Designed miniproteins, single chains. Designs and how they scored, part 78

Each design is a single chain, and the fold is of that chain. pLDDT is the mean over its residues in the fold that is shown.

## One batch from the design tools (miniprotein)

Design m2713
Fold by ESMFold2-Fast:
Structure m2713 (fold): chain A 79 residues (1-79)
Amino acid sequence: MRVSIRAEAPSEEVKERLVKLLAEIAKEYPVKFAAVSGMEAILVMEFDGTPEEARKAGEEIVERFREVGATIKSVHFEE
C-alpha cells in the first residue's frame, strides 16, 4: 500500500522545520520519496504490511506536519 502526503509551508520558518521533520520521518517510516520544492513538501511511503499500518502512519505524519505549522493539501492511499 502506498501513502502520498502533500503539505505546504506558509513561511520560510515552517519550511525549515518541515525539512528537519522529513529527515526524522525517513528514520522511522518506510519512505520511498521525500522532497521539498518551493513551499511544498511531498512524502511517499510504501508499506508491505496491512492497510491499517499505512493509515496509522499517515495519520501520525499528518499530525506531526500540523504541529510544525504545515498546511495539509492532500493525503492519498493506494492499494
Scores: mean pLDDT 84

Design m2714
Fold by ESMFold2-Fast:
Structure m2714 (fold): chain A 89 residues (1-89)
Amino acid sequence: SMKDLERKLVIAQFRIIAASSEVWVVEHSKSLSDEEKLEMLEQALKMLDEAEKIVKEYEKKTGDTKTAEKLLKKIEEERERVLELKKKV
């Protein structure tokens, strides 16, 4: 239903926020080991992958390309941050 799709979209947005928060912690932490940093970055990638699947399903079922493009851009930007941080670990 439309309510279920909108609810899933909210879940996708929270997953993007959670991934961004984990990326921020990895970037700014002085106490995390390299192993802990890599584990957090891998968790962030999994959350971004789940968010992308939800956003693409939402776009396919609703035709709302503007919302989907905005969220997919945020997901891509966070993936790029993860990739850059992985090079520094």
Scores: mean pLDDT 89

Design m2715
Fold by ESMFold2-Fast:
Structure m2715 (fold): chain A 100 residues (1-100)
Amino acid sequence: MKTINIEIELGELPGGEIAGRIGAAIAQGAVIAKETGDKVVVKAVARGSREEMEEAARLTKESAEKIGKELGVEIKLKFRFEEEEGLTKLTIEAEIEVKK
């Protein structure tokens, strides 16, 4: 099985905008996974306040659940929070596979 990697650097954005951009990337990754039969990994990095990054993670979970149900894919999410120079860095990894 081949793995397709999609990486996005978002920088400093509001949590809702981060989640929207990542949700769009996950939806596109799900389409690619269905077309190819391959595993797709979406990795996104964002920075902001702790509260905005927690909101981004929460909304991304909600989007991934909806996309997984609608497109028949399994999405595994990992979130990493790191404090850097007064900002919170959020790394999101979404592994997308077609349900067998």
Scores: mean pLDDT 85

Design m2716
Fold by ESMFold2-Fast:
Structure m2716 (fold): chain A 79 residues (1-79)
Amino acid sequence: MQQLQQRFDQLLSQLPPDVQQQVREHYSRIADDVERQLQQIEQLLSSAPPELKQQVLSTARQLGEISQRQTEEMRRRYS
């Protein structure tokens, strides 16, 4: 997990600061709806190089799946 988060941060650092902030905002909600948030991130990355776009989306998906699992476990334990 830590390595995936570091990779995600490094990939985002290649984007303009305003795009970085918007991607991080959508990523913060990714556990609620992975596919929808990834679609929003993809739209924000429309002007990014294709390789960078694919790396960001792939890493965000992996982190989103982990976050979704953790959120479900938390809800199950505290609900």
Scores: mean pLDDT 77

Design m2717
Fold by ESMFold2-Fast:
Structure m2717 (fold): chain A 87 residues (1-87)
Amino acid sequence: DDDVVESVLTRILDNLIKRIAKKLGIDESIVREKVNKGETSSLLSDEERQEFLEVVRRAADAMLQAGLISPEGAEKLVTRMEQLLEK
C-alpha cells in the first residue's frame, strides 16, 4: 500500500505543480520548491486548497472501492496531501 500511496501522491502532485506553474506563468521547479517548503499560500487560496483536497479524497475513495488501495492507504494519501499543502 505504501508503494501505491507514493505512486498516486507523486502523480497527483506532479499534475498540481504543472497546473499551478501554467496558471501563474512560472517554472514548475519554483512551484515544487514552494510546495516542499510549505509556502503554498502564495500559490493557492484556501478555497483552491480545499477543492484540491476534496478531489484527492474522492480519488482515494474511488481507489478504495476498486480495491487498489487499503482504507489505511486512502487515509494516508489524504493526510500526506494535507501536510504537503499546510506544512
Scores: mean pLDDT 76

Design m2718
Fold by ESMFold2-Fast:
Structure m2718 (fold): chain A 68 residues (1-68)
Amino acid sequence: SMEDNLAALEANMRAVPRLIDYVFREAVEVFPELREEAERIRTLSTEERIAAALRIAGQVMAANAAKR
């Protein structure tokens, strides 16, 4: 489920914080308008970046489900 996928993503980002940047790069491929937001987020705390990444990942998963 999307809930299970988001929970797994959160756990992975907490274990490997560099995955946060990967999530934003993938999100920008789906939503190019997020590029400026992704740049701003790089200056935030790890917790704030994880919260933003989870929100954006949820949007990407919903968009991908709608396309397929």
Scores: mean pLDDT 77

Design m2719
Fold by ESMFold2-Fast:
Structure m2719 (fold): chain A 79 residues (1-79)
Amino acid sequence: MENRLEAEIIVALALMEYAVTVRTLPRLSREEAVEELRRTIEKLREYLKEAKKLGASEEDIKELEEAIRELERLREELE
């Protein structure tokens, strides 16, 4: 129970950071946006590892992996 709730919280935090980053990008210069994307991608990868260790659902893991993939695409488009 406790691990499950902890995993859900970590996924929620990761998805909130994803949403904040995406919303912030249009306000940043290209250089700032690339740096912000790199920072958020690294944080989301850490959250993903922790969520997997805590036994997050396959659906939550997939959603977080998709978020990371979308940020990677945005970074590629800006570089």
Scores: mean pLDDT 84

Design m2720
Fold by ESMFold2-Fast:
Structure m2720 (fold): chain A 100 residues (1-100)
Amino acid sequence: SPKEQLVTKLFVELDAALTAGDVEAATKVLKQLSSISGLEYLIDLLVTDLALRLISIKKVETALQVLERVEQESPEVASLASYIKSEILGISSGFSKLGF
């Protein structure tokens, strides 16, 4: 669907913003994601994929710092930023325990 294509595109943009340390770009993407309803399962899947990509390129800490700043500076997307941050941290911690 057009909404599924938009969500997928937004996650590509979020990956780029988090990897670059770009708080403004990440905030813009999260505002667009927060306006979309009924795709919670796809968002959960894409957050998992994002976390695995960030681990593979060793950009987890950069991503967590960007999401923390979005949470502090943009109350309208703070819950979404916090959710994505917690998922990335949880997955990353799991991989660290396995020696990755």
Scores: mean pLDDT 86

Design m2721
Fold by ESMFold2-Fast:
Structure m2721 (fold): chain A 79 residues (1-79)
Amino acid sequence: NALDLASKIFDAIPAALYVVMKEEGLDDPIGNLAKAFGLASAYAEGDEEVRERIEKARQELLEKYGDTSIEAAIAFAKE
């Protein structure tokens, strides 16, 4: 249902934002948020390449910041 899809999208946003910021830089926060939402949506829809990218990003966030939250993605942006 739509709520389950939305939940999957929002759960993927921190890792998706980390991927976008790492690849695109920090100069365009609004563009980065839009791209992160697109990546999180593709993840929620079952795109295997995007799923692998998000899972790798979650592992990197856990290794560097100790968690996979939005706060961990923001910690990367503060570097």
Scores: mean pLDDT 81

Design m2722
Fold by ESMFold2-Fast:
Structure m2722 (fold): chain A 81 residues (1-81)
Amino acid sequence: VEEEIAADEEFLEAVRKAEEAVKKLRDDEEAIKEIRERARKLAAGKSPAVRNLILAAVAAEAAGEKEAAKLLREAAARLEA
């Protein structure tokens, strides 16, 4: 449970919200295409881990999970630095 990793609790919650956001968009091909295109441009030249976080952040934002998207972008920036 999250009690074992309290330091990353907000990040894990953001990941869960992003997963639910992607699930809500799973049958929306245009939304998925837009999310992929935005993530690809934002993640150009980044490591695979940073690219995955950017993709999750863009997906969360597209589904209206603004706070989760912010936390995921901050995590990507920390790994990029």
Scores: mean pLDDT 69

Design m2723
Fold by ESMFold2-Fast:
Structure m2723 (fold): chain A 71 residues (1-71)
Amino acid sequence: MDPATAAFGLAIALREGDLASARRLLRELLSQPPPTAEHVRILRSGGASDALIAAIQARDLEAAERELAAQ
């Protein structure tokens, strides 16, 4: 899956409160190259917190999963 598709899917999962899909898409996104500014914009539009975005940019899966659970 390309990073844009993973970012868009994660944004939708965050809006729907689908934590299971959000975790799967988060892991997929972290397996890809670091997200671009466009991918960050997609995540913000889905309600991703600044802390979650920072964890994703740092490629820190444990921190990203903790921030995801906190939303």
Scores: mean pLDDT 78

Design m2724
Fold by ESMFold2-Fast:
Structure m2724 (fold): chain A 95 residues (1-95)
Amino acid sequence: SLSDKLIKVLDDVFNSLSAEVQEKLKPLFDKTKQDIANSKSLDELELVLGSLGIDLLGEIFRERRLGNYDLANEINKALIDFFNKSDEIITEYEK
């Protein structure tokens, strides 16, 4: 299903992160997987993905303010990777 493909991408992205970033982002990623699994429409899925994007941007800005530029860059790469892959999946699903 679309939800299963999105959860797989989310898990793959999470597992590519360093242990430090995984520890920081685990609650957000676990919540997002639950929200994806509970979504009943494409519109609900897009709202869940939008919320994840906002939360990840918040973490990037927080780490930059703390001077943790390497962590901020790692989270930013994960954000880009996830949204590129999820966009491809959603685009293919709509066709």
Scores: mean pLDDT 86

Design m2725
Fold by ESMFold2-Fast:
Structure m2725 (fold): chain A 95 residues (1-95)
Amino acid sequence: MEELRQELASQVEKIGKNIVELAKKDGREELAKRIEELTQSAVEALKNGDIETAIEKLRELMDLVAEFERESGNELEAAVYQIALATLLSVLRSL
């Protein structure tokens, strides 16, 4: 179970970094910063075993990704990350 939380934290960090890079390339520096902060909060919560906080931060991250998807030329890439985050959230809720 500890190992699963660490793996989920690694996946969240990887996905978050990719979304931050996409937002920066699209000139959305403020959005990139918000995504980075939420990603870091979710990762820290997972590492600390705070599943409730991790779920809350992942939901907030998904909302920001959905906003980015609606407004950017990177809609397809953003949608892929949104699906990945939804999958991680589903796994966390099943723990």
Scores: mean pLDDT 79

Design m2726
Fold by ESMFold2-Fast:
Structure m2726 (fold): chain A 106 residues (1-106)
Amino acid sequence: MIKKLEEQAKKFVEAVEYAARQMAEAGVLTEEQAKKLIETARKDAETLIEKVKNGELTPVEALELLERMARGLARDMAALGLEESARRLEELAEEIEKAKKEIEEE
């Protein structure tokens, strides 16, 4: 359970790092703004994991929030024409949804 959340949270941060780099390369973000986006994603992921460890969120609720963040960022990337970043975030959202369903069936 927690391991699936930690795995998906790590993938989320990696996808945000890729998106932030693409946005900086495209001139959409400054390097400092890209760094802030990555820092925020790491903090959000850490917060979700800690809330699950503390019993404030279920693993399913945390994955649902992570899925929403991934889908939201994917739409933003698509709107900017960053198709590969959008695709990666959409694929991640589908993986998170699958992980969520697997936990719900336990």
Scores: mean pLDDT 84

Design m2727
Fold by ESMFold2-Fast:
Structure m2727 (fold): chain A 94 residues (1-94)
Amino acid sequence: SETRERILREASAGVGYIGIVTGRVVGLSDEEMTRLLIKSIENGNGVGAAEAGARAARDLGLSPEALRELAEAAEKYDKSEGTRRYVEELRRLV
């Protein structure tokens, strides 16, 4: 739908945790949510996307597969200490 496509574009531009909550309300799958977070990381929002993923894991129940993919993407695209800490949190939730 147009709404779904708009949410995907906005989330890819760095909407963070709010984008994840909105995606769940619209009915996005764990795979779709994971792709949005990976795109956010690739676009230079690594720390924010990794944090949003960790929060979503606790609050919205992302799958273990989604958490692993997000952690791998965060490590690949962002080498900061902040991202490293959130990657460790994501891996502990798996």
Scores: mean pLDDT 67

Design m2728
Fold by ESMFold2-Fast:
Structure m2728 (fold): chain A 68 residues (1-68)
Amino acid sequence: GIDPAVLEELVAYARELNEKYGLGLDDETLEKLAALALSENNGDLAAAKRRLVEMLSRITGKDLPLLE
């Protein structure tokens, strides 16, 4: 199963990208994308962050950087 603390960290990362780059996505969308990214990467936070950035870039048409 997904570790709730890891999912919460990834959702916070998604919100940071949403605010910093003005993506205009709602919390439900960010939570769903974060959960999908984490699930696809077997709970690997680093891989999920890369996947999330890829998904957000595709959805918004913006080339988003990977944040530290």
Scores: mean pLDDT 83

Design m2729
Fold by ESMFold2-Fast:
Structure m2729 (fold): chain A 94 residues (1-94)
Amino acid sequence: MAEVPMSKDAKLDLAAFEEAARRLEAVTGRRFGVAYKGDKIVLVPVEPMDPAAELRVEAEYDEKGNLKSVRVTFTAPDGTVYTSETVEPVELEK
């Protein structure tokens, strides 16, 4: 129920998820996409991942459902961890 109002603000938050994906691409050398899945934004590998690799996304929202930060972590098969963070502007123009 509370997720439906949040999904409207997610359209403005798409840029923050895309920035996190771009930063992760810069450190990993792998391409990641951002997509909607229902009323949620998801980060997906564009190329096949090694089964031993792990991709994790963590998002923090404020009490109004606005995105505060996105943290993306990619763990390579050799155990190397790559992390990217981005923060949405506190003021939304629309």
Scores: mean pLDDT 62

Design m2730
Fold by ESMFold2-Fast:
Structure m2730 (fold): chain A 66 residues (1-66)
Amino acid sequence: MDDIRRRASDYLSRTQSYTDGLGNVGQSFYDSSRQQYQTAQSSSPYIAQVSVRGIQGAYDTIQQSL
């Protein structure tokens, strides 16, 4: 459980770093990732795991899109 939260936080931090470079283009992805992370913190382990996968997908999309 702690590992899932740490991974979500790591992806969120990386997403924030990339969205800062992309300006407004990536802000929607960052906001989405942050919402998923907050939901994971307040929800069951299953929801946390699904949220981490979603955040990872958003992060990968930002990196590929540049």
Scores: mean pLDDT 64

Design m2731
Fold by ESMFold2-Fast:
Structure m2731 (fold): chain A 65 residues (1-65)
Amino acid sequence: DESDKKRFILLLKELGIELPEELIEELFKKGIYEDVILSNKEKLKELKDDPEKVFELLIELKKEY
C-alpha cells in the first residue's frame, strides 16, 4: 500500500532517519511495519545518522517478536 509506505517514511523522518526506497521495500517484504518503529523510537533515534544500522536494528527487532 502506497499510503503505508508514505506513513513509514514520514515516521522515520520525524526521527531524523532517511532510508533508500530499496531498504524500505526490503523491510516490508520481511513484515516490518510502522508498529516496530512506534515501539522502538528511542533506539532508532540513537542511530539516525546511520541508515545501515537503522535497517539492521529493525530486522533484529522483528526477530524478537
Scores: mean pLDDT 77

Design m2732
Fold by ESMFold2-Fast:
Structure m2732 (fold): chain A 109 residues (1-109)
Amino acid sequence: SPEELRARADELVAQARELMEKAYEAIKNGDDEKAVEYIKQAATLMVEAASLYATAGDLDRAVELAEQGIADFEKLRELAKKNGMEKAVEAADQAIETLRATLEAIRRR
């Protein structure tokens, strides 16, 4: 049902937010490898959640999630860059690109 899809998407959003928090912590600790893993996992879950919202017919929520995700990864990218973490910067750039593509796909239907 659309309600079940939204509930699943909400769970994935919560998991993605926890992974983003872990990515920030890894960056502060200088752990580039863990930061990359958490960034990639968070981006994957955000894309899946946006797709589930779109499938449920909640296009506005899917768009909002993708736009917020882009903004959140841009902030994380800036922190990684300030800390000299080239791999985390690259992972954040890939996350932003993937979410931008997801946003475009949702807007086109």
Scores: mean pLDDT 90

Design m2733
Fold by ESMFold2-Fast:
Structure m2733 (fold): chain A 75 residues (1-75)
Amino acid sequence: SMEEKLRELEAKILEAQEAGDKKKLYELALEYLKLMREYLAELAEKYNFSQEEIDRLNEELEETIKYVEQKLKEL
């Protein structure tokens, strides 16, 4: 399930953080954010998000994705 994939990514992110592997940390964070973007559609239906709320959350996710991609380029 999508929830299981998110939990697996969270565990890997923690391991990368403990290892001090910044590149791996940002790569895993990017995977997590992209998966969260897909999961947002399901959450929006479940919790009856308005279109304005969906658009705002998508914009925030896209900005965060761009930020993490930029950090990867700097490494």
Scores: mean pLDDT 83

Design m2734
Fold by ESMFold2-Fast:
Structure m2734 (fold): chain A 91 residues (1-91)
Amino acid sequence: SLATILAEGVFPLPDDVTTEEEAKAYADRLAKEAREKILSIPGVVDAGVTAKVDLENKEVHIRGAVTVEASKADEVAERLEKELGFKVTRL
């Protein structure tokens, strides 16, 4: 059986990122990198990762919905928090 984990993180935008276009490109890269790292964790079946830019606060908000084997959910949640710095919510 499968379980879902919500992973959320807030990451800074570099000081040299000043335009919406640059911020979007950076956010898209972070989301892609996050998805690749999440998918590399044993027990992860799929991951959907989105990024939202907050240019005023110089932040990227990453949100991931992670589908896992239910027997691996605790192990995956711990790795998302400790290795990738996400806040994890079990669904």
Scores: mean pLDDT 88

Design m2735
Fold by ESMFold2-Fast:
Structure m2735 (fold): chain A 67 residues (1-67)
Amino acid sequence: SGRERALRIMEKMIEEYEKAKSDEEAIENIKKLLEEQGLPADEEDAKELYEKIKKYGGEAVLEEIAA
């Protein structure tokens, strides 16, 4: 289902966010995951999602992908 896919993507995004040693690394890893999932993956898209994850947690990813 779309919600199950969104939850899986959210889990991967949070994993990469937590593994990253810098903001730059986190943004690059998020961008790569967005590209792999066929989602908008411009640097600005990745930065915006990174800031939302930083501020709101995994729910931001779920909102972006599932809503």
Scores: mean pLDDT 75

Design m2736
Fold by ESMFold2-Fast:
Structure m2736 (fold): chain A 88 residues (1-88)
Amino acid sequence: SMEEEEKLIEIIKEVLLEIVPEELAEEIEEVLRKGVEAVRKDDEETKREVFEKLKELFEEVAKIAGFKSATEFYKYIAEKAHERLLEE
C-alpha cells in the first residue's frame, strides 16, 4: 500500500541520516518517492531514470560512509530497514 511504501522511505531516510549528510539523504528520499510514483503509473522511462540516479547516489553514499561498494551499502540499508520494520 502507499502507507507501507511511505513508511519504508521514512525508515531508509532515518538510517541514511545516521551515516551521510542531510542534503544527500533528502535527495535519495526524493528519488525513491519518484520511483514509487513511476511504478504506480507504469512509467518505464522514469523507472530507468530513477534506477540510474539511485546507482549514482548509492556510489556517493558508499564513498562518503566508507563502504567497499554501492552493493555493500545497499545490503546495509536493506538489513537496517528490515530490522526497523520488524521492531514496529
Scores: mean pLDDT 80

Design m2737
Fold by ESMFold2-Fast:
Structure m2737 (fold): chain A 81 residues (1-81)
Amino acid sequence: GSFGEKTEEYLELLEKYGGVRLTGKDIKTEAGDISIKELQEEAEKVRKELGWDSAVEVEVTSPEDVQNIISALAALLEKKK
C-alpha cells in the first residue's frame, strides 16, 4: 500500500466521522512553516465535496501528521472520481 499506519488512521477517521476539523498552530520546520489554516481549508473543501455536515476535531502537532492528512485527503478525492 501507498499509505503508512498514520495515513490509514486519518483515512479511517475521515470515513467514519464524515470529515476532520484541524486545530493547532502552524508547524515550524527547517524547510519552512506548515500552515494549519491552509490544510484546514483543503480538508473543508473535501468535506463539502463529499456532502459531509460533521467532522471530528484533530490537533496537528508534527510535519508527519500534515503529510499523513494530505495523503488521506488525496486518497478520498481520488476514490470519489
Scores: mean pLDDT 69

Design m2738
Fold by ESMFold2-Fast:
Structure m2738 (fold): chain A 58 residues (1-58)
Amino acid sequence: KLSDEELKAAEDLAVRLIAQGASAAEVRAALEKAFPHITLPEAATVAEAGRALGALAG
């Protein structure tokens, strides 16, 4: 399970990867590599949050 600090870092990473055109699978793989204790549901939620943030910024 991620701390609030790790969650913020994970969301920032997801936003950057989505901005570069990364797929949801690529974002999940990168999150699992960067945050070894992330669960699959957490990685999916962070990827969705990154997509939503990207839509608001673009």
Scores: mean pLDDT 71

Design m2739
Fold by ESMFold2-Fast:
Structure m2739 (fold): chain A 70 residues (1-70)
Amino acid sequence: MTLAQARNALLDRIAKLTGVSRSTVSALLRRDPELRALFDAAAEDLTAGRLTDAGVQQLADQVRAVRDRL
């Protein structure tokens, strides 16, 4: 799995888990650098086989928090 494939797979997983559209998640990543850093770290963990369900849930929770803050 390439980093680009991991980012796309992670966007799909987060969109499904949060009920937020892929385009909205992408917009939130552009607006919040801390969320972007967490997403990029999770994508790298996914490529290395280290991403846990807890890590995905943490990212989903952060997406919801950033959305609700806006």
Scores: mean pLDDT 83

Design m2740
Fold by ESMFold2-Fast:
Structure m2740 (fold): chain A 65 residues (1-65)
Amino acid sequence: SEEEKKAEEAAEEADGAAARALSLGRDVQGQQASKLGREAGEYLKKGDYKKAYELAMEGRKAGLS
């Protein structure tokens, strides 16, 4: 579905932001982004795409802060 695709894309962006933050030594931001990305992944497995998207977007923001 469109919601599933959007959630998957947001999760990928969150993972990328987390990895980049960690590679730059931004451990607090990177760890928070990774945690939110994992939570988003769990909601993706459950089929809750709206919550997965919201958590992924929060993770992306954390990794970029």
Scores: mean pLDDT 86

Design m2741
Fold by ESMFold2-Fast:
Structure m2741 (fold): chain A 73 residues (1-73)
Amino acid sequence: SGTREAALAAAEAARAAGEEVGADGLRKSIQNDDHAAASAAGYGTAKGLRAAGAPEEAIEAARQAMDAGRRRE
């Protein structure tokens, strides 16, 4: 139950941090119920957020989305 919400929270955190491409990928994957794509998008978003120097909360949300995608595989 928390898996989808964690992934959506990660997408919103990424968008707030200015990583729109990663956020769009996450949101689209969740809408299509594509857990593998959601996991991949979460990983890319976390990497981009780290490179941009985003706050720990945004990076953690992206990491949660990645983990949620993996658990659904």
Scores: mean pLDDT 61

Design m2742
Fold by ESMFold2-Fast:
Structure m2742 (fold): chain A 69 residues (1-69)
Amino acid sequence: LSPEEIERRRKRLKEALERLPISEATKEFLARQYQLPGYPRLSDREPELGETAIRVLADLLGVPPEELR
């Protein structure tokens, strides 16, 4: 990914996180993690996300929802 594309996705992610029905701590964790290229497997760092949050994040990041489980 280009640096510009990474910055654009970070901005979109931060904006989307404000609207997700998940805890503030989880939102902050996801915002920090997306500073790295790609995305971490959330199952390794966060114990759970609601199905709606996973679907929204998958659509936003352009990855299959299974990758976020």
Scores: mean pLDDT 57

Design m2743
Fold by ESMFold2-Fast:
Structure m2743 (fold): chain A 80 residues (1-80)
Amino acid sequence: IKKKIDEFKKILKEKYKVTEEELKELEKLIDKEINSRLPSNASQKEKDEAKLLLYGSILEAMETLKVKPSDILKSIKESF
C-alpha cells in the first residue's frame, strides 16, 4: 500500500509536474480527511488503504478531466 502511494506521488511529480510544495500541501489535506473519516481505532492498514483511494481518485481526476494540478488542489481544499 505505501509503495503504491509513493507511485502515485511519483506520477504527480513526473507526469503532471506537481511541485514538492504542492505535494506536501496535498499530503496534509489527505491526512486531515483520513483522520476525519476513519474512527480513532482504525488500523494503520485501513488508514493507508484510505490514503491510497484518495491519491488514486485525484490522479484519476487529473487524467480523466485533464485539469491542472492547481485546480485539483483548490477543489480538494474547498471539499475538505
Scores: mean pLDDT 70

Design m2744
Fold by ESMFold2-Fast:
Structure m2744 (fold): chain A 89 residues (1-89)
Amino acid sequence: MEIDEKIRELALEAVPLLDDEMKALAEKGREAALQKKFEEAKAYLEKVIELIDKRDPELAAKIRELAEKSDENAAALVSAMYLLHQMRE
């Protein structure tokens, strides 16, 4: 419960920073996560984190810390970023 809330909070903070390139990476990460390819999903998240780090290094560090705890957290983070950005329009 608390981890899911933290994933949602960090994903929401990242949404305003997502451009078309980051959104495409997050979409591919979500597709990998749905196929249970968590290592591949994490690789896409790491690419998104590198782009976030250029604009907000503190947020990138927080996302990285949570993603390092498990590949499932990384998959959930990248999936949440894509879904929350999609709902924002």
Scores: mean pLDDT 82

Design m2745
Fold by ESMFold2-Fast:
Structure m2745 (fold): chain A 85 residues (1-85)
Amino acid sequence: SELDKLKANIKEGFETASSELQSFIDSSTTLTEEQKQALREKLAEVKKALDKVLASKSMEELKKKFQELLKKEVELGKALAEALS
C-alpha cells in the first residue's frame, strides 16, 4: 500500500514534468533538430528508468531503481542546460 502510493506519486510527478518538457522541445524555435533529438533520447532514457521504478516489488528495489532514475534525470538536465547555453 505505501509502496503503491509512492509509485503513484513518482509516476504523477514525472508524467507532469515529462509532458511540460516534451511540449517545450516540440514548440521550440531556437533549438536545432540535433538538440531536439538529443533531448528526446535523454527523455526516453528517463522514461525507461521510471518504468523500472514502477515495476519494483519492494521498497529496497524501488530505492535502488529510483537512484538510477535520478542519475538519468541529471543527464537530461545537463543536456537541456547545454542546449540552452
Scores: mean pLDDT 86

Design m2746
Fold by ESMFold2-Fast:
Structure m2746 (fold): chain A 56 residues (1-56)
Amino acid sequence: SQRVQQAAQQYQIDAQFIQDSAQQESQTRDPDVLQQQVQSGLRLLQQRLEALRQRS
């Protein structure tokens, strides 16, 4: 169904972003850059929690 395809695409995007963030951490140690990466990851997690809450 369309919703299943959308959820699968979103999951892949989120997983890719997390992997890319981990790779970038190995290449940079600038506090500002790392802080932005952490905040972006937290926003993704919040979106995941919101999706789960809709099921409850």
Scores: mean pLDDT 69

Design m2747
Fold by ESMFold2-Fast:
Structure m2747 (fold): chain A 87 residues (1-87)
Amino acid sequence: SMEEMKAQFEAEMAALLATIKRWLEDQGLADAIPAVEAVAAATLAAAHERLARSPPTQEAFDAIRRETMREFGRRVAAIVEEARARR
């Protein structure tokens, strides 16, 4: 179901966010965590809106998940680069 696909995606995002937050702390970039959390929340909200307007198919879900994860990764990389540039 669409609800199950959404729940799986939310769990994947939460696990990835937890991993990124731990990595940022280990790198001494804990000050970047609020920006990464804000991007994760915004990215997930945008993905939910796209899913609500898409066919309830595995193919549509996989495409949105792939695009969303790519965008999230790109935005996180930019935040990390900015945080490192300040040091």
Scores: mean pLDDT 84

